# Designed miniproteins, single chains: the designs that were tried, part 111

Each design is a single chain, and the fold is of that chain. pLDDT is the mean over its residues in the fold that is shown.

## One batch from the design tools (miniprotein)

Design m3870
Fold by ESMFold2-Fast:
Formats: structure tokens, C-alpha cells, sequence
Structure m3870 (fold): chain A 97 residues (1-97)
């Protein structure tokens, strides 16, 4: 598969922001995604951008599903480790509690 260009990565992040806005996502989560996009555009710092995106996803999950602080942190850590399935499992386990 062709790797994403910087322009394609920016476009995908902008599309994700639009989708989150349409779905009524948490304002703090939206602000973190927008900040991640700005960091990527200005600094090309993927590590910081991914950290902000992982934080945004964890904040959105907390707002939408009422996650405990410990579970929010585990979701953020799973996403940073590139394990989205593990993040999903944490959210689903919280819903069953």
C-alpha cells in the first residue's frame, strides 16, 4: 500500500474533525484533535500529534460512555501503542460494568 503523504494525512485529520463535529463530539476532544492537526502542519511532529489524537479519543470515550479516569488513561495508552482493538475492549468492558 502507498504510504500517506503529508497532504493526505492532513486531509484525513480534517475529515475526522468534520465527522466528529457532525456527530456532536465533546468540545475538549475536538480541541485536542484540532491542536494535533496544527502541531503536524507547523512542526511535522508525528509523535506529539499522535499523543494529542490518542488523548482526544480517550476524552471523547469518557464523555460518550462515562469511563472512569483509570480506563480513560488505559484507552489513551492503548491507542499510543497502536492497539485500537485493546482500546475498544476497554470501552466495551466499561459499558458492561
Amino acid sequence: MTPLTDEEAVKRMEEAIEELEKEGANEEALELVRKGLEVFKTEKNWEETLRLLAKAAAVQAKAEFGLEEADVKEVEEALLAGEPAKADAIVEENKKR
Scores: mean pLDDT 75

Design m3871
Fold by ESMFold2-Fast:
Structure m3871 (fold): chain A 81 residues (1-81)
Amino acid sequence: SELEREIDAGIALIMVGVARVLAKQGKLEEAAETLRRAYRIAVEAGDRETARYALEALAEVLERLGKREEAARARRLAEEL
């Protein structure tokens, strides 16, 4: 199960990278959904660093979408990791 967690953590990290590319293309809703999935996978894998990166990236995307309160919550959660 440790190998499965390492694989999941790697997938989550790749998903954060994909979401950043989507955000650069202006695909903000797709980027946000990808980052929410990356965050869930990282948490389940026990990868706090990747979970934090996903939340920080999600907060930036949410701000660009005008979702200021959701962005603030994502940042607060990232600071607790």
Scores: mean pLDDT 89

Design m3872
Fold by ESMFold2-Fast:
Structure m3872 (fold): chain A 92 residues (1-92)
Amino acid sequence: EEEELERYERLIRAQIDEVMGKRSLTPEEQAELARFENDLLKGKNVEIFKKALERVLENSTPEEKRILEEMYKLLPAYLEHVKKKLKSFVDY
């Protein structure tokens, strides 16, 4: 939902800032990020994550976009597989 979407946007931006050396994640953010990553690996909230990622990308510099691509270059493959499997299941 919308609250989840805003939360994912915040986590993605926080992760970019950490990678760029602008800040460190708080313990609360680290715990939330771990849960976020675990949910994505289990195929949860995939569409919300994609929407959040798209919003972040629209407001990102070319440098931030490269960081996002590197951080999530393996996730799109897994997300694509999860989406395909979920669609096949739902269509039945």
Scores: mean pLDDT 68

Design m3873
Fold by ESMFold2-Fast:
Structure m3873 (fold): chain A 90 residues (1-90)
Amino acid sequence: KIEELEEEAKKLLEEMRRLAKEAGVPEEQLLEQAGKIAKAIVAGDEEKLEEEMKRLMEELGLSEEQAEEVKRNVEELLRLAREINELLRS
């Protein structure tokens, strides 16, 4: 089952890379900003999350649709990480 979760994670990372290319943004910068969004989500910091989402649009030039897609991909990656942790407890 870990192999399935790894494949899902790879798919999400490929979607992030494609999104970076579409937006004309370096992949490294998009992934760094996605990491900040992930930290805000895990912390339950709604103000910080909104701030980091605005940075995707204002600093990196993503559209609202692209920024929401980044957020969805981050949420899915966090879900996969949680599922992996549960499997490791079994």
Scores: mean pLDDT 82

Design m3874
Fold by ESMFold2-Fast:
Structure m3874 (fold): chain A 100 residues (1-100)
Amino acid sequence: SHMERIIEEIKEIVKEIEKIFKEILNEEDYKELSERLKEFLELVEENKDNLEILELALGTLKEILERVKELKDHPEAAKKEFLGQLEALKTLIEQMKKEA
């Protein structure tokens, strides 16, 4: 289905983000990021029937991936930017769920 394709694309982008952070962060910081991404994927699964939420998540993750790539030489800035954008996205998804 169209929604299943969006979820697979989200998972692929998450894997790319994890790969970059595994290369640029220390083990402790990478573990923290990996746990936050796992929680985010659980949130995506909980909202798998909501096309608007899935499209928002996909679009935002694409922007996050590009920004992380730009900040690859600045690991601390990449981590801060990523966590801030991920938290904002999670907050917006929770708000959309309450309005549905």
Scores: mean pLDDT 86

Design m3875
Fold by ESMFold2-Fast:
Parts: C-alpha cells; sequence; structure tokens
Structure m3875 (fold): chain A 61 residues (1-61)
C-alpha cells in the first residue's frame, strides 16, 4: 500500500473517531470526507481510490 493511501485511511479513521466522540456534526464529517476524497482523487490511482471508497463504506461511524 502506498504512503498516500495509508495517510488517507488514517484520516478516515480520525474523522470517524471524532464523529463517534461527538466532536464533529454529521454535516461537518461529511464535508470533511468529501474534501478528503477530492484530495485523494488527485493523489491516488482510480484503483487505489476505489479501495478507499470501499474502506469508508466498511467503516462508517
Amino acid sequence: MSDEERVIRALVDHLNAQTAAGRLSAEEARASLDSLLAMASTLLSPEQLERIRAYIASHRP
């Protein structure tokens, strides 16, 4: 797995943890995830981006 993919997964985990702790609203969490996916699309291949989307779908808050 690339370093970029690892960092993005860690950021997803962090956003889920903040949402679960009540530190982010659902709207803030979604906006942050949308921004993260937009950034990921510039750094990752389509195959890597699809793995990140699958990871997010499996690890919903």
Scores: mean pLDDT 79

Design m3876
Fold by ESMFold2-Fast:
Structure m3876 (fold): chain A 93 residues (1-93)
Amino acid sequence: SISELFKEAEERFKAGVPEKEIREFLVRKLGEILKLPEKVVEAALEGIRTGRSAAIYEELLKESARDALEAGVLEGLALIYLGVLKVIEKNKK
């Protein structure tokens, strides 16, 4: 589940795993859960981080991920990524 994914990410951060490796782990696992290519997930997370929603749509269309876009996966990814940022920020304190 997504909740278990967030817990594993928090445990990895507490174990001293670099943030870059945690991000790569989340991209891989989110790709598996959402059935999207890793580069599409990376582009979506980067678009959410930078506020460039249009770039996310362009990348999804290039990868023929129109079904995922139509299913509201982009909104789900935004909520997931905000949760991930909260976990990372909490562990920096």
Scores: mean pLDDT 61

Design m3877
Fold by ESMFold2-Fast:
Structure m3877 (fold): chain A 89 residues (1-89)
Amino acid sequence: MLSEEEVEELGREVQELIDEAYERVKAGKPLSPEELEKLKEEIREKMKKAMEALQARDPDIGVTPEEAAEQVIKLFDAALELAKKEAAA
């Protein structure tokens, strides 16, 4: 079972992945479709794991692990779209 510290580490890892991908795309070094899919899978897995641990501690959390993962993926897609537009300018 994940500790609170492990949940915080997962959140930090997700932020690092998003930031690294954003900076790479913005610098004109785009991710391949395969790299992009792999990153999305990794982010989704980490978010689900973190949310499952939080839900086990507080069953009243109204957001499912899947819903939380989808929200983070949506933000990731938006960030990369912005970075790609800046790289193309």
Scores: mean pLDDT 79

Design m3878
Fold by ESMFold2-Fast:
Structure m3878 (fold): chain A 71 residues (1-71)
Amino acid sequence: SEALAQVEALEAQVKAEGEKKLAAGDETGVKKLTLQGSIKAGEILKPTASPEEQKEIEELIKKYEEKLKAL
């Protein structure tokens, strides 16, 4: 599945970037990276989900966006 492959690639990128930020002591950067990655993963998966699941994904993305703004 294309969507799963995209999410897997995104997770690998987030992990690599996160490890670099952790090594630098950038805990806020790790939190921002994780939230941004979660938002992007939701966007990738949303088209493959049911209409009800798409609504839940949209609501979750909005919550993560709010957390990102609070950092």
Scores: mean pLDDT 86

Design m3879
Fold by ESMFold2-Fast:
Structure m3879 (fold): chain A 92 residues (1-92)
Amino acid sequence: SEEGFEKVLEAITNRDVELLNSVSDEDLKEFIKKLIEYAESVDLPKEVIENLKKASELPVSVIKERLSNFIENESAENAEDFLEKLAKALTE
């Protein structure tokens, strides 16, 4: 799971859509699970957490499409800002 999380983060950080599409369904689902755990740990609004949980039920292809769009359209100053923006992108 740690390796799967790192692969998704690498793909996003390097804006590597090909690498993102090579990530396994299991690794991508684990990444979303870790995002939910993060959101709960920092007490994000319940509506955001509920939307992240709904996103975890989406087909992997849809999640990959949303992440690809995020990679193309977003920038972040640091890891925390990046994670907050990523969580928002997955819920909208």
Scores: mean pLDDT 73

Design m3880
Fold by ESMFold2-Fast:
Parts: C-alpha cells; sequence; structure tokens
Structure m3880 (fold): chain A 61 residues (1-61)
C-alpha cells in the first residue's frame, strides 16, 4: 500500500543485484581460497544488511 516503500524496495533490490555482480567478478578474479573466503564474508555481510532493510520495508506495506 505504500508506493514509497515499494519504490525503495525496488531500489534496494537493484543495489543487491549490483552487489552480486561486483562480488561474482571479484571471486572470478581470484583462485586463492583464502582470498575468496574473505570476499564471500564481505559480500555476505553487505547482502545481509540490504536484505534486512528490504524485509523491514516489506512489513510496512
Amino acid sequence: SSIYADLKITQLEVEKRRLEKEYEAKLAASTDPEVQAKIRAEYDARLKKLDEEIEKLKKMS
């Protein structure tokens, strides 16, 4: 029911997709498992923050 919340969710989902593409590229650029683990941990932390904001906004609609 909130057009503003729906717009914000769409914007955050776009950012989530951009984040995914950026980290896929970083992972593909490295063959070192330790470096890949660090990249995945950073991605997971940022993704979790975006998912929490999206979920909060969905509860407001």
Scores: mean pLDDT 83

Design m3881
Fold by ESMFold2-Fast:
Structure m3881 (fold): chain A 80 residues (1-80)
Amino acid sequence: HMEKREEILKKFLELREQYWKENPEDVARYKELSKREHELEAEAKQGNEEAFREAIDLGVQVLKDAVDRTIEINKKLREE
């Protein structure tokens, strides 16, 4: 059973790498969102309450994007 799990994980990682090679704009968007989140976190640590709220909202958006990408990769994995 562990061997089956390792095979699935390996295939998932291969499909994820292929997805990123085929969708460079998704990778670029993720990098921009992560950069903005880091900048807002730094401002929030200096006492900017609005930046703190924006950092949380942006963090949720980054997480949703990661989940959506994982769902797409998982769809391809199920097609085997």
Scores: mean pLDDT 74

Design m3882
Fold by ESMFold2-Fast:
Structure m3882 (fold): chain A 87 residues (1-87)
Amino acid sequence: SAADEKAELEARLNEIVKRLQEMAQEALKNNNEKALQILRDAEPRFIALAQQVVDALNAKDFAKAKAYLDELEALADRTEAEVRAAM
């Protein structure tokens, strides 16, 4: 159903947010200035893409929401790799 598809996409968005929060907490715990700077530099792009996902979900454009989630996941993967390399 459309409700099930929306719930699945919202769960994907929440998973990405949790990954980013966990990276930020680890960087803060280790006082790693390079990792923190990588996260700060990426933050505006994450906010913009997350907003696009939310807007698409509200419009019930699940194809567009999936496309933005794929972009957001790719950004999270690249950011995680950069953060891990800095730690």
Scores: mean pLDDT 88

Design m3883
Fold by ESMFold2-Fast:
Structure m3883 (fold): chain A 94 residues (1-94)
Amino acid sequence: MRKVKELKVEKKLKKGEKFTVEVNMEAGNATVTAIVSATGKAKLTIKVEGGAPDSSTGYVAGATTKASKKANVTIEVTAEEDAEVVGVRVEVET
């Protein structure tokens, strides 16, 4: 089953500033994918307890991790240059 959360975020970030989102996982063995869209280059990092972190950098950046148990997923957006974050999409697939 796929659940999608789309966060309409209009946040202006200066180079080096961070924006963090936490997503609670109700079930284990889920794939979590996050996508960020920004007007400048940003680094997207996804972390889950007990899983491998994933990251990418771009104007549109995506990262995926797998939760093996019920855990919180942390999504961190770090601006590599002055940027406005237009949106963050989070998909959870079990």
Scores: mean pLDDT 76

Design m3884
Fold by ESMFold2-Fast:
Structure m3884 (fold): chain A 84 residues (1-84)
Amino acid sequence: EFEYEATYKAVKIQIETGSRRERLALVEAALGSRDPRTIKAFVKAILDAEFTDEEIREIVEMLKKSKHPEIQKLRDELEARLAA
């Protein structure tokens, strides 16, 4: 629980302060994680972040490589935002 909160805050700060390339690299690194808590923290940070439509499209393409349920749910949510 405490580890999840710390990971969420760290990921959110990197998304808010990073360049487009740094944000996409963070997404790629998180997709390599096998820790469910790290994946959940990452999903929440991405959903809470303000991305441009172009960045969301790139993230969606990266997420297609994962079959993790939480990552698939994130992809579906982001695709819904683009369709709205």
Scores: mean pLDDT 73

Design m3885
Fold by ESMFold2-Fast:
Structure m3885 (fold): chain A 74 residues (1-74)
Amino acid sequence: MPTLEEVEERLEEAKRELVEELERRGIPQSVIDAVTARLEAEKQELVKENKVLSDEEIEKMKENLLALAEQMAA
């Protein structure tokens, strides 16, 4: 099982990938800021509760945030 430290590292990588994808799609910075703030809030909650996410769960979170950003930008 991944450690909490590995989950935090993976979430930071997912955040970077998400920002790069949103910028590539021309999503407004205000929307990018909103979805990255949501990701940071989720990370903080995971750390507080010592929850460990799988890579698949992190990818699903990234997918959901990408969909949210597209809805907010529409």
Scores: mean pLDDT 78

Design m3886
Fold by ESMFold2-Fast:
Structure m3886 (fold): chain A 94 residues (1-94)
Amino acid sequence: MPSVEELLEEAKENGLRGLETLARALGFSEAQREEMLARFEERAEKAIRELKEEGERNGWSPEEVLERVKIRLAEILQEVLAEHGVRLHIPPPA
């Protein structure tokens, strides 16, 4: 049975892999990608800790904690990309 800790670690690993894949596709160097991943992990660790503590207090299921973590990690990914000069601008529908 996966623990909440195992699911949170998996979500973080998935976020790191997603960021690495996207950064590679955007043409960032290996050194730049390592910098981005380190920054993502630092922020993700803090957010995961906070959501884990809230989930334990509220009796959330592992699935509920995981969904909230996924949303927050997507926000952190966007923040890291923006700090490296990538502004994700979705044009409004024409």
Scores: mean pLDDT 77

Design m3887
Fold by ESMFold2-Fast:
Structure m3887 (fold): chain A 75 residues (1-75)
Amino acid sequence: MRVAVIVVHNRPEAARRLVEEYAPHVDAVVIVDAGSTDDSVAAAREAAEAHGIPVEVVRVPSLEEAYAKATELAR
């Protein structure tokens, strides 16, 4: 199964565009949010849903933990 793991932090347009770019090439998307206070997670989720791919959101309190989690998910 092909999965895109995307770390987001306060960049809604970039998050949306990145999901749109990977959506045709993956079976699922995992969004690791490093404590965003804006619509970054919502933008990425909507983009994945528009392409009909399942999305999972993992929220962590720091950017350091977000990169650690993304590394674990990448296996």
Scores: mean pLDDT 74

Design m3888
Fold by ESMFold2-Fast:
Structure m3888 (fold): chain A 64 residues (1-64)
Amino acid sequence: MSEEEFEKEVWVAFGHMIAGLARAMGREDVAAEVQRLVDEASKAKTPEEAKRLMDQAVAVLNAA
């Protein structure tokens, strides 16, 4: 596994944690949107794209 693949996997794992936090807060709507971004990040071709999607996930959680 390359360093780039590892970084992408870390961002995907982070996204799963954010979705879990949203569910723990009773915000299933936020969790669903974060999960959509995590699914896109898992298909990302670069760590930078995965990070951009996770930045969006954090913004969604903060706006909730």
Scores: mean pLDDT 80

Design m3889
Fold by ESMFold2-Fast:
Structure m3889 (fold): chain A 69 residues (1-69)
Amino acid sequence: GLELLRKAAEERESITPEELDELMKQATPVARSMLRAVLNRRKALGRSPEITPEELRAIAQAAEDLLAM
């Protein structure tokens, strides 16, 4: 699940909302929760719902670190 997020971040220069939805469907519950939190934060700040590959990579890494605890 998390490896799909890392692969998308490595292969894409930007992530569209449609691509993000597909990644969320295939993500682990932890990674999906973290993605949802980022999107909610952006909405609260009035920012674009689009996520950068760097942010996607950071979310995947944080979710892996959490699962390793």
Scores: mean pLDDT 65

Design m3890
Fold by ESMFold2-Fast:
Structure m3890 (fold): chain A 67 residues (1-67)
Amino acid sequence: GEVLREQLVKEIEEAGLPDIAQEFRRLSEVEPLDTAIHRAIQQLKEAGVDGHEVVERAGIRASEELS
């Protein structure tokens, strides 16, 4: 789960939303990863970013890192 968490932080930061990336990192340390991801998707949507695409890209990159 850690590789996916780090890739999600990077993808959100690259989208120009470092505050959302930092909140996601903090929440992912105390909440289940799925809960932190769901909250990040909602915050990204409010900022006009498709959070589902961000999660998909992070998942692909995490799979490449682990392979």
Scores: mean pLDDT 81

Design m3891
Fold by ESMFold2-Fast:
Structure m3891 (fold): chain A 80 residues (1-80)
Amino acid sequence: VSPQAQKDIENALRQMEDAVKELEEAHKKGDLLKQSIASFVHLSSLVEIELIKRLYPDVPQEYIEKAEKLSQRAKEIMKS
């Protein structure tokens, strides 16, 4: 894995994790507008991860699995 690919994927995962935390907080407060905004930020992070996968095919699968788990958590929050 190139150093740039590792840095890019780690930064994208951090942004996605932050977005999921904001989504959880907005959901707990019943703030529908903020929950919707956090959901769009999360979707933006998913697009970034997909672009990283296409630009850097050698990115480790473990980072992709972490992104998938974060995405599943966000989907569960949005369904409730």
Scores: mean pLDDT 80

Design m3892
Fold by ESMFold2-Fast:
Structure m3892 (fold): chain A 95 residues (1-95)
Amino acid sequence: SAAAARAARVAAAKRALSLPADSPEAQRALAAALDVPEARITELVRRAAAGDVAARRELLRLMTEAANLALAADLGLPEEWAATYGGGYAAPVAP
């Protein structure tokens, strides 16, 4: 069901946020939460570690999207809330 699929993505988002970002488990969980290939997350982490500002900014965006997915579920809001209010966030400084 759509509800079961959402619950699985929310669980993956919470898992990704609870682990160090450089762990393979966190990268796998983030990929599952956002329905993106693991290879994309792994490559972004590698590039960010090498000093790529664009990769750091994209990782921050993806982590923010995952955080908003988990927050929307915890607040009983529709999943679309995460896309509307999370996807527009741009941090002025990358981590």
Scores: mean pLDDT 78

Design m3893
Fold by ESMFold2-Fast:
Structure m3893 (fold): chain A 97 residues (1-97)
Amino acid sequence: VEEEARRILEELRRWLRENPDATPFQAVRHAEILIARAVGLEVDENGNVAPKTPEQHARMEELREALRKLIEEELGRTFPSFHAAVSALLHAERARL
């Protein structure tokens, strides 16, 4: 889980640097897509991802929580939600530009 979450974090950070005008909504959506791909789910025609089993639901939640914790470690602060953590990461990456 942690190694998968670290790979997702690296990919998300790269995407954020390439898309500095991205909104928090777009950043969270991209993070969700990366998590879905990591558990072997395909994104549908509307950009949605649908877990097929309870195990896939659990794994996606584990990756969201692991990614949130990694962002907290990276930024040195806690966040109330996955959305808040990803939004803070977006602003931190902008500050590095």
Scores: mean pLDDT 75

Design m3894
Fold by ESMFold2-Fast:
Structure m3894 (fold): chain A 90 residues (1-90)
Amino acid sequence: MGALTELLREAVERIKAGASSEEVRDFLIEETDRIAAEGAERLLAATDEDLQALLKEILQATKETGADAKVLSEGLAYVAERVEAVRRAV
């Protein structure tokens, strides 16, 4: 499975486990940078369908746990911006 798909799945599990919204945001930022440093093309391995499904799971976990959607959206925006930057570079 792609590194981006695994990253987003881990974020879902952390939210469900009661991790703080700030912890999940920082995890998304730090792991996205790590993946890009190992090979920027690894951020392109996920399909739009896989990404959409995982984003729905993140939103559902956020609603179920009462996590801060604004803080989580900051982490998700960072991931999206990094993926788009890599897509434009290739």
Scores: mean pLDDT 80

Design m3895
Fold by ESMFold2-Fast:
Structure m3895 (fold): chain A 98 residues (1-98)
Amino acid sequence: MEELKKKIEKLEKMLELLEKAEEAVKNGDYEEALKYLEELLKLAEEEGLPKSLIETIKKAIELLKNIDSEEKKLEVLMEIGVIKVALAVLITVLKKEL
């Protein structure tokens, strides 16, 4: 039970980092957004999150590094949205096991 609670706390921290990255992207603070996404990736890999989710985070980072258009900015925000939904679902499922 304590291990499960700690995992939920880590996932909630990942969600907070993702929300900070989303806000930074919206504000055009791409360097700051990149820092948050790279920290998120490190935590996701340390916690052994699903490979598909890790790949989505990596894709968001790569798109962000190559932002040269409004279309790419929208693609980054869409990928952030996918990660946000996945983290929220994982948190909800784990909380039901408490």
Scores: mean pLDDT 85

Design m3896
Fold by ESMFold2-Fast:
Structure m3896 (fold): chain A 62 residues (1-62)
Amino acid sequence: ASEAEITEGMALIMYGVIKLMVSRGIKPSESLLDRTLELLDKAEAAGAPEARELRREVEEIR
């Protein structure tokens, strides 16, 4: 897998973890939110168009 594919995969996994935490009433830590936003920014730069919308959702959780 390319660096771009690995970054996109990690961003999607962390996004999924955050959504699961919120659905269970658990507030994600600031460090987890910040790391997820960094990975989504890298995924968008690598050409994953859906990353922008997912980033907006994560930003709204902060």
Scores: mean pLDDT 80

Design m3897
Fold by ESMFold2-Fast:
Structure m3897 (fold): chain A 90 residues (1-90)
Amino acid sequence: IEKEAEEIVKELKKKGISLEDFFTAAAKLLQKLTPNTPLEDIKELLRLSYEQAKELGVSEEEFIKRVVKGLMETLNLSKEEILKKVLEEV
């Protein structure tokens, strides 16, 4: 999972996916667990989580890796499935 999350971060960066596009894709995936929560509210929570992580010295790449790892664990998705779903949202 850790290595797979690192590979996902590298692929997203290689494809030129912005942090904002990543938040949109991640929020859509997370909304499946919280269907009554508006997509924009989930995106805002991700932005706030990033700002808090950044304040604690966490890099953008490390934050994305943690979110990806959480999505893989929570949704039981493979590296290939996460990449496909994220790239479909761009």
Scores: mean pLDDT 77

Design m3898
Fold by ESMFold2-Fast:
Structure m3898 (fold): chain A 71 residues (1-71)
Amino acid sequence: MEEERRRIRTAVEALEEAAKENPKLQGFADAARTAYEAGDSLETVEGIVRGALKVDPEAGKRILEALEKAR
Protein backbone atom coordinates (compact mmCIF):
# COMPACT_ATOMS: atom_id res chain seq x y z
CA MET A 1 0.00 0.00 0.00
CA GLU A 2 2.67 2.54 1.05
CA GLU A 3 4.92 1.17 -1.75
CA GLU A 4 2.14 1.55 -4.36
CA ARG A 5 1.37 5.12 -3.22
CA ARG A 6 5.09 6.00 -3.40
CA ARG A 7 5.33 4.60 -6.96
CA ILE A 8 2.21 6.53 -8.04
CA ARG A 9 3.60 9.75 -6.51
CA THR A 10 6.96 9.19 -8.25
CA ALA A 11 5.20 8.77 -11.62
CA VAL A 12 3.10 11.92 -11.07
CA GLU A 13 6.14 14.02 -10.11
CA ALA A 14 8.18 12.67 -13.06
CA LEU A 15 5.29 13.43 -15.47
CA GLU A 16 4.97 16.97 -14.04
CA GLU A 17 8.72 17.55 -14.55
CA ALA A 18 8.53 16.19 -18.13
CA ALA A 19 5.54 18.49 -18.83
CA LYS A 20 7.71 21.52 -17.91
CA GLU A 21 10.00 20.60 -20.84
CA ASN A 22 7.24 19.34 -23.18
CA PRO A 23 3.83 21.07 -22.76
CA LYS A 24 2.16 18.28 -24.82
CA LEU A 25 2.55 16.14 -21.67
CA GLN A 26 0.65 18.63 -19.45
CA GLY A 27 -2.67 16.80 -19.95
CA PHE A 28 -1.07 13.49 -18.90
CA ALA A 29 0.55 15.16 -15.86
CA ASP A 30 -2.79 16.69 -14.81
CA ALA A 31 -4.60 13.34 -15.28
CA ALA A 32 -1.96 11.50 -13.22
CA ARG A 33 -2.14 14.11 -10.41
CA THR A 34 -5.96 13.84 -10.36
CA ALA A 35 -5.77 10.02 -10.25
CA TYR A 36 -3.25 10.15 -7.38
CA GLU A 37 -5.36 12.60 -5.34
CA ALA A 38 -8.52 10.51 -5.98
CA GLY A 39 -6.76 7.38 -4.67
CA ASP A 40 -6.90 5.61 -8.03
CA SER A 41 -4.87 2.44 -8.67
CA LEU A 42 -1.30 2.09 -9.92
CA GLU A 43 -2.81 0.45 -13.05
CA THR A 44 -4.67 3.70 -13.85
CA VAL A 45 -1.49 5.80 -13.46
CA GLU A 46 0.56 3.29 -15.53
CA GLY A 47 -2.05 3.66 -18.31
CA ILE A 48 -1.50 7.43 -18.27
CA VAL A 49 2.31 6.92 -18.39
CA ARG A 50 1.91 4.57 -21.40
CA GLY A 51 -0.07 7.34 -23.15
CA ALA A 52 2.73 9.83 -22.41
CA LEU A 53 5.28 7.33 -23.84
CA LYS A 54 3.50 7.54 -27.23
CA VAL A 55 3.75 11.36 -27.22
CA ASP A 56 7.31 11.64 -25.81
CA PRO A 57 9.19 8.29 -25.76
CA GLU A 58 12.29 9.77 -24.05
CA ALA A 59 10.29 11.30 -21.18
CA GLY A 60 8.25 8.09 -20.93
CA LYS A 61 11.41 5.98 -20.54
CA ARG A 62 12.63 8.27 -17.71
CA ILE A 63 9.25 7.98 -15.94
CA LEU A 64 9.29 4.16 -16.21
CA GLU A 65 12.86 4.11 -14.81
CA ALA A 66 11.75 6.33 -11.89
CA LEU A 67 8.84 3.93 -11.20
CA GLU A 68 11.22 0.94 -11.18
CA LYS A 69 13.62 2.74 -8.79
CA ALA A 70 10.74 3.60 -6.43
CA ARG A 71 9.98 -0.11 -6.06
Scores: mean pLDDT 78

Design m3899
Fold by ESMFold2-Fast:
Structure m3899 (fold): chain A 81 residues (1-81)
Amino acid sequence: MPEREAIEAIARENGLEVVAYLVSRDSEHPLVLVLLKGEGDTEAVERKLREAGYEHVAVLPSSRPEYDYLVLLSPHREEVP
């Protein structure tokens, strides 16, 4: 997905690594799940994703060893940047 590269760039620019990228296979309402690792600026990531046109953005901390943050996104299908 072209949007994956944009999300990965925003995360890296803010000190976070994308360790997993998952897209819901439900075609009616696609949901993107991104797992981030590191001590970066998650508030800047959320802000940049909203500025990039993502309608629903949630960044949640995690205590799991595989990742530090969980990002939930609803991508716009109508106008992809």
Scores: mean pLDDT 72

Design m3900
Fold by ESMFold2-Fast:
Structure m3900 (fold): chain A 109 residues (1-109)
Amino acid sequence: MKKKELIENVIKKAKELLELNAKDIVKLLALQIRLAANPDDEEAAEEFYKLVDEINPHYTLEEIVEKKGKELGKEEELKKLFEEIVKNLSQLTKEDLLEVAEKLLELLK
């Protein structure tokens, strides 16, 4: 898949998560992507860990997605969207990850 198509697919799947009322998952993904691209991003780290602590500090992002899916009655849909996003992100460079994080944060404005 071409780089542009990977980025566009991530944004499309993130919009679908927002339509399912999973705004917190999109925010956690954006912050995690920023940290993957720049591990020294103290602001992203602080916001990420604060959000995780508000949910459960022992949960992985995957476990948070599972919990949210159960609460919304959309467990299978949320899991599938999350897995597709992660799969597309794994094929992107550091510069692409920063672009994706910026676009995801814009969706949350």
Scores: mean pLDDT 79

Design m3901
Fold by ESMFold2-Fast:
Structure m3901 (fold): chain A 97 residues (1-97)
Amino acid sequence: MAPAVERAIELAREALATSTDPVARAAAEQALRAAELAAEEERLSEEEKEALGRDALAAAELALTSTDVTALVGGALLGIGAAVELYYLYGVPLEKL
């Protein structure tokens, strides 16, 4: 499995377990969904999974480490972007999102 995907899942789960801030939790939730979908989607190449994993990892890092509301919103948008990329560019069904 792509290292960035594994790390994104780890950090997103940590952020969800430790954060009570709704913006941080939303960013972590979207990062986790994107990373888990990238990990499970057999139609993606390892290179495509690594690219999606990097976007999800950036979102998870912002959710876990930032106290800045603007940075947390940016993290949520990165996580949503990865999920949208899975849906539109790689054809992942909406029921998996």
Scores: mean pLDDT 64

Design m3902
Fold by ESMFold2-Fast:
Structure m3902 (fold): chain A 107 residues (1-107)
Amino acid sequence: MLTPEVALREGRLMAAEAPERIERYREELRRLEEERERNPKETAQRAASLLAAISIERVALEQLARDLEATGTPEGLALAARLREAARELDELARRADELLRQAEEL
């Protein structure tokens, strides 16, 4: 486990950066969904890469949330809640990316 000071520092950074990263993933996914019929092979490849990236980030956020909860501090608990919400949004985007990958592979 991370020390409380390291967990809080990393938690603050990831909580600040997560909304922008999630919005970038959402926008890329939207563009791929619009392009899937025009270029299904490229869409499938990009959807697979996006799914992998989102899944890695989700796991990282969930692990850091556990470390933050383990600090037992009010700040740690608040940051953990924010990271768990971000992980939930990433899980929804991962499901969309997986569905897009399936649809593009069927074309």
Scores: mean pLDDT 88

Design m3903
Fold by ESMFold2-Fast:
Structure m3903 (fold): chain A 69 residues (1-69)
Amino acid sequence: AAALEAAIRRVLQDENEMSGPVDEAALVDRIERVILNGIELKLEEGRITPEQAEAWKAAVRAARDAVLA
């Protein structure tokens, strides 16, 4: 969770520095969607277990909530 939170915050910081003020909630939602799609793809390919996928999805959602709080 903490590593994902740090990664999301880093992307938000980089976008702010490059593009000026950003819609933080919209950008975080987009990042979450990309990561969740990657997890689903890995699950379909058999690279991770369903249990790992659920744990990673929960960690991503927790990191999103922490960044937006």
Scores: mean pLDDT 72

